# Designs tried in a protein design run: designed miniproteins, single chains, continued (5). Part 103

Each design is a single chain, and the fold is of that chain. pLDDT is the mean over its residues in the fold that is shown.

## One batch from the design tools (miniprotein)

Design m19574
Fold by ESMFold2-Fast:
Structure m19574 (fold): chain A 59 residues (1-59)
Amino acid sequence: GMAEAEAAAERAREAAARASGPAADVIGGTVQHDLLLAGESEEAARYAAERVREAARAG
């Protein structure tokens, strides 16, 4: 539901903040943009969170 979408977007934002450190400013910009768009829909928020987690997990 909406509450879960907001929670997912918030988790993605936290992960994005970690991933978008000084060494990943370009990635950070893209992720932040996706998180803003994800806030409009549950599915988009979930997708963004998954992408951010996958990126953090991979590197």
Scores: mean pLDDT 57

Design m19575
Fold by ESMFold2-Fast:
Structure m19575 (fold): chain A 60 residues (1-60)
Amino acid sequence: MTDRELAERAVEAYKTLSPEEMEKLGRELLDQEQRRRDYLGRHATPEEIEKLAEEIKKKK
């Protein structure tokens, strides 16, 4: 996974979120990455980050 690609897609998602939602997204990404590494042995994909951002935006 390219850090640049991940950052660009995350930034695009972030620009539609409120400050509170961005902070929650960051926390969810860290939590999800920890779980994925423990269970799946992989990082969150940019697609999963965008999906989480949309869910946070909708399910405050």
Scores: mean pLDDT 64

Design m19576
Fold by ESMFold2-Fast:
Structure m19576 (fold): chain A 115 residues (1-115)
Amino acid sequence: MKEEFLKKAKELLKEIARRLGLPESLVDDNITSLEELKANFDRILAALPPDEAARVAMELMNFFGKLEAEAIAQGHEEVARFARELRDYASDKVAEIQAAAPVELPEFTVEGPLG
């Protein structure tokens, strides 16, 4: 079950990378842990501008949310726990990206004698 979960998540990351024209090397062929999956997720987000990174993080949040619901319905508690952890991780990344998103700078005003 964990291996199948990681495989589905890896396939989604590869699809996202291919769709966005990112190097396939950003997604490892052998993902064996949640930590490795999170690292691959971080590499994809780091390669994107903030708006695209937020969109990808939302896609992953929705994907893992659906996997959690499906796993709960099937009684797969371990898979539901993994999906929830990754959904929450993706949700945190959405919040971080939105908080760091470029804002239009206000008119620059010089204060004091230095210019």
Scores: mean pLDDT 76

Design m19577
Fold by ESMFold2-Fast:
Structure m19577 (fold): chain A 101 residues (1-101)
Amino acid sequence: SAEEELRRLMERLFDLLDTNGDGVISREEFFLFLDVMAEVSGQTVTDEQKEAAFNAMDKNGDGVISREEFLEYMSMLLGHLSPERAKAFLERVIAALEARR
Protein backbone atom coordinates (compact mmCIF):
# COMPACT_ATOMS: atom_id res chain seq x y z
CA SER A 1 0.00 0.00 0.00
CA ALA A 2 1.02 3.66 -0.38
CA GLU A 3 1.01 3.99 3.43
CA GLU A 4 3.37 1.00 3.84
CA GLU A 5 5.62 2.39 1.07
CA LEU A 6 5.78 5.79 2.85
CA ARG A 7 6.71 4.05 6.13
CA ARG A 8 9.52 2.14 4.37
CA LEU A 9 10.82 5.40 2.81
CA MET A 10 10.77 7.15 6.22
CA GLU A 11 12.64 4.21 7.79
CA ARG A 12 15.23 4.29 4.96
CA LEU A 13 15.64 8.05 5.49
CA PHE A 14 16.28 7.48 9.22
CA ASP A 15 18.91 4.83 8.41
CA LEU A 16 20.66 7.25 5.99
CA LEU A 17 20.77 9.97 8.68
CA ASP A 18 22.01 7.48 11.32
CA THR A 19 25.47 7.39 9.70
CA ASN A 20 27.18 5.59 12.63
CA GLY A 21 24.36 3.00 13.07
CA ASP A 22 23.78 3.76 16.78
CA GLY A 23 19.97 3.90 16.34
CA VAL A 24 19.64 7.67 16.96
CA ILE A 25 20.04 10.88 14.94
CA SER A 26 22.46 13.53 16.25
CA ARG A 27 21.76 17.29 16.17
CA GLU A 28 24.32 17.64 13.34
CA GLU A 29 22.67 14.88 11.25
CA PHE A 30 19.20 16.39 11.87
CA PHE A 31 20.38 19.89 10.83
CA LEU A 32 21.75 18.42 7.57
CA PHE A 33 18.35 16.76 7.04
CA LEU A 34 16.52 20.10 7.56
CA ASP A 35 18.88 21.83 5.09
CA VAL A 36 18.21 19.12 2.48
CA MET A 37 14.42 19.28 3.01
CA ALA A 38 14.51 23.09 2.55
CA GLU A 39 16.65 22.75 -0.63
CA VAL A 40 14.30 20.10 -2.12
CA SER A 41 11.29 22.35 -1.28
CA GLY A 42 12.92 25.48 -2.79
CA GLN A 43 12.82 27.11 0.66
CA THR A 44 15.32 28.43 3.23
CA VAL A 45 15.74 27.43 6.86
CA THR A 46 17.49 29.54 9.54
CA ASP A 47 19.72 28.21 12.32
CA GLU A 48 17.06 29.42 14.81
CA GLN A 49 14.37 27.39 13.00
CA LYS A 50 16.64 24.28 12.98
CA GLU A 51 17.26 24.63 16.75
CA ALA A 52 13.51 25.04 17.41
CA ALA A 53 12.69 21.93 15.33
CA PHE A 54 15.38 19.83 17.07
CA ASN A 55 14.31 20.96 20.56
CA ALA A 56 10.64 20.17 19.76
CA MET A 57 11.61 16.57 18.85
CA ASP A 58 14.21 16.09 21.64
CA LYS A 59 11.54 16.07 24.38
CA ASN A 60 13.81 14.37 26.99
CA GLY A 61 16.79 16.71 26.31
CA ASP A 62 19.32 13.91 25.66
CA GLY A 63 20.68 15.65 22.54
CA VAL A 64 19.57 12.92 20.07
CA ILE A 65 16.42 11.95 18.16
CA SER A 66 15.10 8.36 18.40
CA ARG A 67 13.64 6.42 15.45
CA GLU A 68 10.16 6.65 17.06
CA GLU A 69 10.41 10.46 17.50
CA PHE A 70 11.65 10.85 13.90
CA LEU A 71 8.88 8.72 12.37
CA GLU A 72 6.24 10.63 14.40
CA TYR A 73 7.67 13.96 13.19
CA MET A 74 7.76 12.84 9.54
CA SER A 75 4.18 11.51 9.72
CA MET A 76 3.03 14.89 11.09
CA LEU A 77 5.09 16.89 8.56
CA LEU A 78 3.88 14.88 5.53
CA GLY A 79 0.28 14.38 6.75
CA HIS A 80 -0.97 17.43 4.81
CA LEU A 81 0.29 15.97 1.48
CA SER A 82 -1.25 13.26 -0.68
CA PRO A 83 0.56 9.88 -0.39
CA GLU A 84 1.91 10.33 -3.94
CA ARG A 85 3.33 13.80 -3.19
CA ALA A 86 4.76 12.64 0.15
CA LYS A 87 6.48 9.71 -1.62
CA ALA A 88 7.93 11.98 -4.35
CA PHE A 89 9.21 14.41 -1.69
CA LEU A 90 10.80 11.61 0.40
CA GLU A 91 12.45 10.07 -2.69
CA ARG A 92 13.99 13.48 -3.59
CA VAL A 93 15.26 14.00 -0.01
CA ILE A 94 16.74 10.47 0.07
CA ALA A 95 18.47 11.00 -3.31
CA ALA A 96 19.93 14.35 -2.16
CA LEU A 97 21.23 12.80 1.09
CA GLU A 98 22.74 9.79 -0.75
CA ALA A 99 24.54 12.23 -3.10
CA ARG A 100 26.05 14.06 -0.08
CA ARG A 101 26.92 11.03 2.12
Scores: mean pLDDT 81

Design m19578
Fold by ESMFold2-Fast:
Structure m19578 (fold): chain A 101 residues (1-101)
Amino acid sequence: MVETNPASAEYAKVVQALLEGAPQEEILELLSKIAELVKKNLEKDPERLEELLELIKKYSLEELIEEARRYLKIALETGDEEASLKADFYIRAAALKIYLE
């Protein structure tokens, strides 16, 4: 994790804000800061990108953020790695949706 570019710090802020129940407006600001990086990373995995594009068509930005928060809390309370991966998936989907407007 240590060799990730400067956006890794902003990603950590998104996770912390979601766990602490920060307002949606603050979460949107933090997601906007990682949106370009998430988009560039996903362009290297077209299958993953297609899955996330399908997800963002079905859910609003607010719903994606709420799902991310829900799974992060499950992961924190239970140690469930599946929930942690789902939280990351929804965070990336929300960031991608912001990038695509």
Scores: mean pLDDT 78

Design m19579
Fold by ESMFold2-Fast:
Structure m19579 (fold): chain A 68 residues (1-68)
Amino acid sequence: MAKDALETLLTMAKHSSPEELAALLEKSRESLIKMGVPEEVVERVLEAAKAGDREGAVKILEEALKSM
């Protein structure tokens, strides 16, 4: 569940605008946490997305997937 959610977010981070990613994360925050995504990871990705940092968002998600 958490791994699938992180993989979906990684795909979105690579192919969506930072603004679209930020909007999705704000709407889906509770659902992502319930699926087992750490709140810290969600917050860090959201911060990167709000800053327009796509590369940073991708890196955070890739590191989260590796640390499984």
Scores: mean pLDDT 80

Design m19580
Fold by ESMFold2-Fast:
Structure m19580 (fold): chain A 67 residues (1-67)
Amino acid sequence: MAEQITRALQETVRQLAKEGADSETIQSVLKSVGLAARERGLSEEEVKAILEAGKKEAEKNGVKVEL
C-alpha cells in the first residue's frame, strides 16, 4: 500500500507542477497525503518515505517544498 500511495502522490505532484502550481499548493497536498497515510495506520517511517518521494518529485519539476 505505501508504494501505491507513493506512486499516486508522485503522479499528482508532477501534474500539479506542470500546470504551474506553486510551492504552497504542492506543500498543502503533501501535508494532506501525510495525514491520510497516518489515518490509514502507516508507520511514521512509511509516511516520511512517501513525503520525501513527493518532495523529490516536486524538486525535479522545479518546485521547492518544505516538509
Scores: mean pLDDT 82

Design m19581
Fold by ESMFold2-Fast:
Structure m19581 (fold): chain A 97 residues (1-97)
Amino acid sequence: SLEFELTVGVTLVAIASALVSAEREGDEKLAEILRETLDRVQAAGDAGDLQAMIEALREARERIEELIRRGEVDEEMGREAIRLLELSLKAIEEVLA
């Protein structure tokens, strides 16, 4: 499906953008989570598994929120990454509708 392929592509670009920002600012913990999430989303996309993509994005959001609470990730960068993950989740949910 073109819609599926587009949704995977947009999701990967969003995560990659957040990863580049985290790496540039030296936020190693945020960069690690985003790198793992990028790999998981790519694998799920290759498999055509929207539920695996949703799970990866939700887990990443929860991990980032926890690290923000602990002061281990910059709040502004962490919240920006969460916003991009939530936008990606919304796009995937629209494909499932």
Scores: mean pLDDT 85

Design m19582
Fold by ESMFold2-Fast:
Structure m19582 (fold): chain A 93 residues (1-93)
Amino acid sequence: DSQRRRLGQQHRRRGIRAANDGDLVTAGVHASRTLSLGDRDGLADVLLAMGRTLANQGDIDGATAMADGLESLGRLDDAQTIRDLINQVLQQQ
């Protein structure tokens, strides 16, 4: 269904943008919507953006939760990207 796919892509884009803007509440809403639409790749892309923002904010627990979510989706390289960012932040403290 082209309509369902377009809606999933819109939630993916909006979730990533919200996460990049530091609006993690809005990003979480869009992540939930991508999941509800069966867009696992869209969910993963939003979780990756959220994890990067959380790591940059020093929210190690939140960033770890995003990495664990990415790993559960089979996005092992993206999960490792977040774990590497967490390690970088911890080295700066």
Scores: mean pLDDT 89

Design m19583
Fold by ESMFold2-Fast:
Structure m19583 (fold): chain A 79 residues (1-79)
Amino acid sequence: MTPAQLLDELLEAIKNKDLERAIEIAEELLTRTLSPEERAFLLEQVVPAFAEATKDMSSEDEKLKRLEKLLLELITRHP
């Protein structure tokens, strides 16, 4: 899959609150180099969707913590 396809699937998994699938896709994305457009999609679409989908979830959820850490790593690797 292309990074763009992985980002689309990540957004869909997050919207569906499928944290296991979202973690799997985020780990795959960490093995890829993101273009500026793909990074903009991550910041403008994926990160807000994560915040909205998880606002009613416990901050102690281990899958949520893992996904948050993976998303932060994706953002910080390509400043």
Scores: mean pLDDT 79

Design m19584
Fold by ESMFold2-Fast:
Structure m19584 (fold): chain A 94 residues (1-94)
Amino acid sequence: SKLEEAYKVVSETVRKVIELFREAGLDEDAERVEQLYKERSAKLKELIEKNDEAGFRDVIDDLLGELMTLAVRHRLPEAVRIVLEARDKIDEIL
């Protein structure tokens, strides 16, 4: 399904951002992103089961927005690029 494809993009994006944060020595922020994703991932799976595209879009937009804010705050251009590419890819899927 489209929602499952978009979910895979979100999952890969979060994994890459966490890796970049850890490489930058931002372990506390990486742990916060891991916790945030764990909570949001549970909600995303529920929305996939309900086939709720609008609710799914809202949750991923909030999550990617938070990742973007952290990436910009810590001046990580590669993390910014990854989040922007994820947004474009999700827009193509949905």
Scores: mean pLDDT 86

Design m19585
Fold by ESMFold2-Fast:
Structure m19585 (fold): chain A 92 residues (1-92)
Amino acid sequence: SEADELFEEARRAAEEGRIEEAVELGMLAVGKLIAAGEYERAVEYARELRELLADDPEAVARLTVAVAAAYAAAGDLERARELLAEARAILA
């Protein structure tokens, strides 16, 4: 799928140290999965990129927002709220 291709590109960018490109491509892939109703895969992809980019707080925060968006779209508003608070704490 287009989301899978974008995620593969994001993973490659992360491995090559192109952090901003990895986050942008990963966010686009996650957004496409959310639009398709594939919330579990959206969460898994965002978590994998967070692990690859764990040493970059801004990247982790942005990907945490993507996880929150997936939970919100799935109807889990409490978990989405907790994740948004976590993302803000990472950048503080």
Scores: mean pLDDT 88

Design m19586
Fold by ESMFold2-Fast:
Structure m19586 (fold): chain A 86 residues (1-86)
Amino acid sequence: MPEPSPERLALLERRAPELDALLREVGALIDALTDAEKKEQAWAQLQQAIQRIRDLVADPSASVAELEAALQEIEAELRALRDELA
């Protein structure tokens, strides 16, 4: 079917603002880095997190609980990266 379940959409809508804010904060911190090696490593980590989100959203077989758990892990990784870079 073309649309995801209402519960799946509600989860993504609930998580999207926090993920977007974290992605923007981490991106800004990476852009401000003067250490080229650290900048490249942090950027690679950010890109991997974005790809994982895309893969999760693209998988129609993933349960709402699986999506929630995986998104929470990605959020925790992004928060840890933000705190490390700040």
Scores: mean pLDDT 79

Design m19587
Fold by ESMFold2-Fast:
Structure m19587 (fold): chain A 85 residues (1-85)
Amino acid sequence: SLEEKVERIKKYIDFAFNRMLESAKKALEEGKITLEQAIERIKNAYKVLIDYIKKEITDPEVQEEVINYLKSKYDELIAELKKLA
């Protein structure tokens, strides 16, 4: 169902962003990347996920809801990375 698809996508977003945050923290602590490079990687992942949502969810209202969810998670992740500076 569409509801089950939305739940799976939200779960994927959560897991993907948590992994990206942990990976970025480790790379920053080890001096392997800059904060700017970490943010750019997350921004690129965000764009890919928007395209994925638009392809998978064709209902405009549901698409907007899921994109807004993604944006909130993206904003939280960027804020968390900036605290490491």
Scores: mean pLDDT 87

Design m19588
Fold by ESMFold2-Fast:
Structure m19588 (fold): chain A 64 residues (1-64)
Amino acid sequence: MRYRVTTPLPKEELERIAESLRKYAPHLRVEVEGNELIIEGPEDVITLAALRSLEDAGAKIERL
């Protein structure tokens, strides 16, 4: 599944988040696209936990 993550954070912070997600959940494909993240992975507990963590941090999550 693919998800769009929209945040008010600068690109540098998005890149740091993307790197952390790849380390925590290495099976996820994480791309920085402007001021958004595109996350692709299975609908497993790890993927959902990562998305929930971003939402708790104030991100808006949209399923693609």
Scores: mean pLDDT 76

Design m19589
Fold by ESMFold2-Fast:
Structure m19589 (fold): chain A 76 residues (1-76)
Amino acid sequence: SVEERIRQGLARLENGQVGIATPLESLGLPPDAKLAINGKPVKPTTSFSELGYKEGDVVTLTITHKGETFEFTIRL
């Protein structure tokens, strides 16, 4: 499922397998999805580090795809 792919990508970030400089689109997010971090819209080509977040920050990622909205709270 889309949600499962997103969870797998975010788990790689949370466990340090990929860094916070990794583009959001490289984390298994749908390419046509609308993304927001802490309620602020962001581009799929950006990364948490480009947005000024640092390791240890707790963030909420909101993903809207084909009329469905998913929310994930992660520790970077």
Scores: mean pLDDT 81

Design m19590
Fold by ESMFold2-Fast:
Structure m19590 (fold): chain A 92 residues (1-92)
Amino acid sequence: SVSLPDTPSTEVAREVARDLLNAAQTNLKKADEILAKDPENEENQKKAQELKKKAFESSLLDKYLDTPPSDRDKAKKEMKEELKKMEEKEKK
């Protein structure tokens, strides 16, 4: 659970999560634009992959905070598995 005892701290946590989600969406758009412009450029592919990884991490945090407390343990496990699969794809 990400419940904070202090109301102002809870509001700040929610704002940070929203900012991270907005940054994630921006990073995904940039990654898609980089890949669309020159899909065969290995440097652009690496940059796009880094942006997608950062976006994914940010989206997982927001999804976790939006998940009901009863389901958070399952969501966390699923998110960790998705991160591992993404890291394994990068190693190829």
Scores: mean pLDDT 67

Design m19591
Fold by ESMFold2-Fast:
Structure m19591 (fold): chain A 94 residues (1-94)
Amino acid sequence: TIPKFHFPLTKNECKSLKIFLKHSHPLLKQQAVLDLLKNDTALEQFVTAILDCGLVNELKAFLNSLPKKLRQAFLTKLKNINPELYSEFLRLTN
């Protein structure tokens, strides 16, 4: 299950998100991504929350820890639903 966010996020919400990205079990990370891929709004909100918290490098590492097929599905879907948010993520991680 993915936390539901309201913007702007609190410092505690950002800390919880950072812990999830860095320290969650690999199966929980994969299940969270599968759940995000089923809901365009949830995926967009999740990435927006990460950018709002300044956790772009943690998201990059999280995605790199996923199976290649799942990582590609996440990035392709993000690009399709919000190309501006996708471009911002790439800009901040390069």
Scores: mean pLDDT 81

Design m19592
Fold by ESMFold2-Fast:
Structure m19592 (fold): chain A 87 residues (1-87)
Amino acid sequence: SAEDLIAAIEETRDRVIAALRAGDLAGAQAIVSEFAAANDLSPEQEALLQAMLTRGSHYASQGDLERAVAAVEELFARLIELVRREA
């Protein structure tokens, strides 16, 4: 259901942010890849997930953890909104 998918997105968001704050970029990327593999995502949902990895990784690579976390939070919020609209 959409509610189950949103709950999985929220759990994944929290895990990604925790990994980023721990300095584990590879772990953050693995969490997102596992989420994508475990869930039947639409092409638009998958594109948002890829944009999040790209933008979050860019800021994290520059040492800007606050901007990396903010970008991840923004894009997960957009993903939740997209799931609600597609339900």
Scores: mean pLDDT 83

Design m19593
Fold by ESMFold2-Fast:
Structure m19593 (fold): chain A 84 residues (1-84)
Amino acid sequence: REEELELFRRALAGDAEALREMLRRSLARGREELAALRDQLSAEEVEAFELAAALLEARLPSIESIEDARALLAEAAAAIEAAR
């Protein structure tokens, strides 16, 4: 938690590497949670989450700002919502 909070503070201060590391950790955690919840989700929901995760992973090296991160997260969220 404290390490994540420190990464968050650095990302807010404009450290793109800290922002990318924070997003990478969140993505890894999200994938673990998805695996644990697979039996509770529809096949379409699982596919949408996996697609969103792949999109985040592919675009992660291009994230330079909080604006970039917000746009990417909004795109990923829209992909999940479209599967409903």
Scores: mean pLDDT 76

Design m19594
Fold by ESMFold2-Fast:
Structure m19594 (fold): chain A 81 residues (1-81)
Amino acid sequence: SANAEENRRLVEETIEWLREKAAASTDGGVVTVLEYYIEELRRYEEEYVEKKSAEEVRQMLDAVRAVADAIEADAAARRAA
């Protein structure tokens, strides 16, 4: 369905964004957390695609992006101190 196609696109775009962040990071702790979220999204992708509304998927992915941004900001602040 169109909804399933959009959900898959949103999940895959978020995985790619996390992959790019992990590749750019020099902090092993940050990379480990980002890789955890990539694996979790891949593991549950079909459930998100088939069983969730596009709005629920967007809200979940926004939360993942917020966590990724927060851990990067925390790591940068610790390096600057």
Scores: mean pLDDT 84

Design m19595
Fold by ESMFold2-Fast:
Structure m19595 (fold): chain A 72 residues (1-72)
Amino acid sequence: MEITEEDIRGARAIAAHLKSLPREEAVAHVRGILENAGKDASEEVARELTDKLVAGDEEAIRYLAEVLHSLR
């Protein structure tokens, strides 16, 4: 799918918000996004993705942008 600049901005905004949350709440938030998108929403996958997003990992942000695009 073609990711838009809006999807990237949305992913960055979510990543910034996750940094402000306790880790367990951040993981639950990411898990909800993955479940709504029909992706693997296991606790292990959600924790790994959350940790990468909080760290500002560009590949994780790009993946989240793809997930957000799929929800349109």
Scores: mean pLDDT 82

Design m19596
Fold by ESMFold2-Fast:
Structure m19596 (fold): chain A 57 residues (1-57)
Amino acid sequence: MRVDLLVAMARAYYEGRASEDDLRAVAEAVGADPDKVLEAARAGDFEAVREIAEAAV
């Protein structure tokens, strides 16, 4: 699982350094639900992003 990559992308999105499309693409690439990742990233909840990525198989 590429958990650290998804968390890094979520932080970049939250900071305005990456687009929504970039975050969705990384979420899909790691098998995570892009909508759930976006909700967590918008909230600044990077622990939730990590948990979503860890649940992805």
Scores: mean pLDDT 82

Design m19597
Fold by ESMFold2-Fast:
Structure m19597 (fold): chain A 74 residues (1-74)
Amino acid sequence: DELIEKLEAEGFRLVAEYETEVDGRRYRVLVFSKVEDGLRVRVTVTIDLDTGEVTVTTERFDAQGRLVSREVQR
């Protein structure tokens, strides 16, 4: 998967992988994490198993675990 290879090249580590179902749609979810500039960065990749559409959510947390920023991309 090109997206996984890109994230690993950026220093992200896969910390969780699972499937979930919302409103009868199945999704594959991959959670990546790294620490950069004193912030914990979490990237959640959500893949719609019916359409193949990918949503990437990037969240940054401070040293106390508080959410600093959230960005969602398709």
Scores: mean pLDDT 82

Design m19598
Fold by ESMFold2-Fast:
Structure m19598 (fold): chain A 68 residues (1-68)
Amino acid sequence: MKSKQQMFEEMVALAARAQETITDPELLAQVRAIASEFEELLKAGKLTEEQFEKAKAEIEALIQKSLA
């Protein structure tokens, strides 16, 4: 089970990578929306590991889509 700090650090790193890699403003807007939802869940104490893994997979999919 990942700690809240570890999940936050991994999400920050992934969002930074997405911003460096993705040039499409629509895909970047989707990344920002996912990151914002993650931050709200974390702040509300409602973040689960399943929600974190889903958000991570969605951002990684957007990065891959931008490279295709």
Scores: mean pLDDT 80

Design m19599
Fold by ESMFold2-Fast:
Structure m19599 (fold): chain A 72 residues (1-72)
Amino acid sequence: MKVEEARELLEKARRYIDLAKRAQAAGMDPETVRRIAQKAIELAKKAETVGKDDPELVAEAQRLIDEARRLL
């Protein structure tokens, strides 16, 4: 149950990271890119909390947080 919830949050975080990268590539303003990246970080942090008992889910959440932070 919590593992599936964490996986859904990670999928949403990944989609927001991809959206932020595409927005940056399309020349959207830096504030818009930053807001999308921050949403990805929030989702990945929730996934880390929900999936805390699964080391692979925690590792993936941390990777997504680091990737999104590079867009800030």
Scores: mean pLDDT 84

Design m19600
Fold by ESMFold2-Fast:
Structure m19600 (fold): chain A 68 residues (1-68)
Amino acid sequence: TIEEKAQRILEKLSLEELEELKKLIEYLSKNESREKAIEKLIEYFESKGIKVSKEIAEYIFDTLYKLV
């Protein structure tokens, strides 16, 4: 499932990288359109050597963006 693939990707990140990711998503959610945010999120993962599909990036963004 998309959830299982997203969890596997997040498991590859260190605690420091997870904190970076959370701050990036917070920044993108406030400063960019959703489409642009997803593009930049994919670029972030590619910079870490992690290949991410648009669907997985959308899932990660939506999951970490929604607070409550």
Scores: mean pLDDT 80

Design m19601
Fold by ESMFold2-Fast:
Structure m19601 (fold): chain A 83 residues (1-83)
Amino acid sequence: SFREELEEIMDRVLELEKKFQASTDLSEQKSLTKEIQELYKEMEKLYEEHKKVAEPSLSEQVMVLEMGGILTTLETRLKRLEA
């Protein structure tokens, strides 16, 4: 189902975020951020296709916003670490 696919993507994003927070290696942090970017793109495609046939629940909308927030935070942190 859409909900199960969305939750699976979220679980993967949260695991990658945890690895990013534990990492002190810039190359690893870059790789983890790239993996989250690809997962976010997969989620956006899934979400847009779902919106054509059903209204996303409030909890599903919140999950999408939370994933976007995680990605933005990690991208911002990575840019600061590279500076």
Scores: mean pLDDT 86

Design m19602
Fold by ESMFold2-Fast:
Structure m19602 (fold): chain A 65 residues (1-65)
Amino acid sequence: SKKEQIEKRIKLLENVKKELETEYDAALADPSLTPEQKAVLASVRETQLNYIDEKIKKLKEELEK
């Protein structure tokens, strides 16, 4: 059903978000990175995670219909 397809997409996006958070956290823990490099990486992380969160939010809104 359309509902099951939306629920599956939400779960996939939540899994992608979790993997992405883990990868960025590991990258940000790299002691060889300069403060400037860490700031850029943190900004990219925020932008990408916000994008995924907005996609999840829209799918959850569709699920309420």
Scores: mean pLDDT 87

Design m19603
Fold by ESMFold2-Fast:
Structure m19603 (fold): chain A 89 residues (1-89)
Amino acid sequence: DEEARLAELAAWAERHLAELAEAAVAEMEPRAEELAKRPDLDKFEEMERLLEEVLERFVRRAREAGADPAVIEELERLLREALARSRAA
């Protein structure tokens, strides 16, 4: 039953997206303060690098949590799309 599986994946992704979002904020906070103190850095490039690092940690944690590969691919896609929108702005 594909519908039941999709509902299960959606529920799992919804729960873990909230957890991953909280983890991203916690990981970014100390680095945001460090970046604010570094006027010699290209803050845009450093921010993109940090976002990619956060994405890699999310994917790694999701795999360690036993996430379905399809859910991991969706999380990675959503995070990379957010990064791409940040670049376009």
Scores: mean pLDDT 63

Design m19604
Fold by ESMFold2-Fast:
Structure m19604 (fold): chain A 72 residues (1-72)
Amino acid sequence: SVMSDTLRYMLRQMIEYAKQTHPSVAKELDELEEEYEKRVIEARRKGDSYEVTRIVSEASTRLGRIVVEAEE
């Protein structure tokens, strides 16, 4: 859906910005993006919009944790 695509686009932009501001965790952020993009593609193939929303929420939570830990 358009909403799902927008949320995924926003997540990618947030990850890119986090990589620019916290280069020490760039590898972890690349791994996060690769993992969740793969999961989203598979969920979409199955037509599971609830799973797509869950995956994006989980990725957002992990992004926040990675950034907070980088600021320790």
Scores: mean pLDDT 80

Design m19605
Fold by ESMFold2-Fast:
Structure m19605 (fold): chain A 88 residues (1-88)
Amino acid sequence: DDLLEKLQKAGDILLDSIKKEAEEKEKNKDAEGLEKIAQELELLSQQYRLLAKQNPELSEVYTKIADKLDEEAKKIKKKAEQLKKEKA
């Protein structure tokens, strides 16, 4: 289904863009910036999970996008916590 492929690709493009922003914050040792990105990813994941619940036929794609967003948020959050420990 062309729509499912487009949704997955859009999710991957969004995730790649956010990863690049997070890498910039990490290079600048901006722990607060990383925490903000992680929070934004968590909110996006919640939105995709809501879309999955409301659109059962597309639920698998929306859930996969949400899972990727959650996993990236966890990684970024750990990096932010590590940077804060280095400053303490």
Scores: mean pLDDT 82

Design m19606
Fold by ESMFold2-Fast:
Structure m19606 (fold): chain A 86 residues (1-86)
Amino acid sequence: SKEEALEYLRKAFELITKILKDWSDGKLTKEEIEQRLKEALEYVEKAIELRPDHPLVDRLVDALIQIAKRYNFEEIIKKAEELKKR
C-alpha cells in the first residue's frame, strides 16, 4: 500500500539521518555505520517493491551510495546501485 511504502521510506530516512548525526558526534564505529546502512537499504528495497516510482527512492539510494563509497562498503554499494537500475 502507499502508506506501507511511506513507512519504509520514513524508517530508511530516519536511519540515514541518525547515521549522519551520530557520525558527526563521533559516536559510531565503521562497523556500526555498515550495519545501520544495511538496515536502511533493506527498508528502501521494501519500499521499492511497493512503490518503485516514489521520488524519495532515488534520493535515499543516492545518499546510501555516497556514505557507503566514503567507507568502501563494496557490498552495500553494489546492492544500492542494483536498486537504481530498477
Scores: mean pLDDT 80

Design m19607
Fold by ESMFold2-Fast:
Structure m19607 (fold): chain A 71 residues (1-71)
Amino acid sequence: MSEEELREKAEEAAKKLGLELTEEDLEFLISVLRQSSDEAHFRSVVGSQDLNPSGPNPRLTERVGKLAREL
């Protein structure tokens, strides 16, 4: 998955979930994608972050987890 494909899918997922996609959400998703070896690894990492509320931005983690479940 490319960064452009991720952006398109994230915007579609956010719209479907009734969430407003922020630049922070997108930058975080792109960062995780760059560190992931494949799409399945990306989904697994983001899913794990959704279960960890002690991150620096809990709202970002919650949104990212919801977006990843739709991707």
Scores: mean pLDDT 68

Design m19608
Fold by ESMFold2-Fast:
Structure m19608 (fold): chain A 70 residues (1-70)
Amino acid sequence: MTLEEIIKMVKDGAEERLKELSKQTVEQLESGVEAFRKAYERALQGGNEELAKIARDAYEKVQELLDKKK
């Protein structure tokens, strides 16, 4: 599996997760923010800037959904 394939899978997974989270409770959205935040930190520690960007964008989108539900 290439890096490009891994990045695509992570991006597709993040999009599916965000779509599901858009209709979930505040508590579930908070869990989503934590999960993507940890993914972002892990990607940064691994030096993978593309994965870090994907995780960061997902983290910010879940945070936006959480803010709209408050």
Scores: mean pLDDT 70

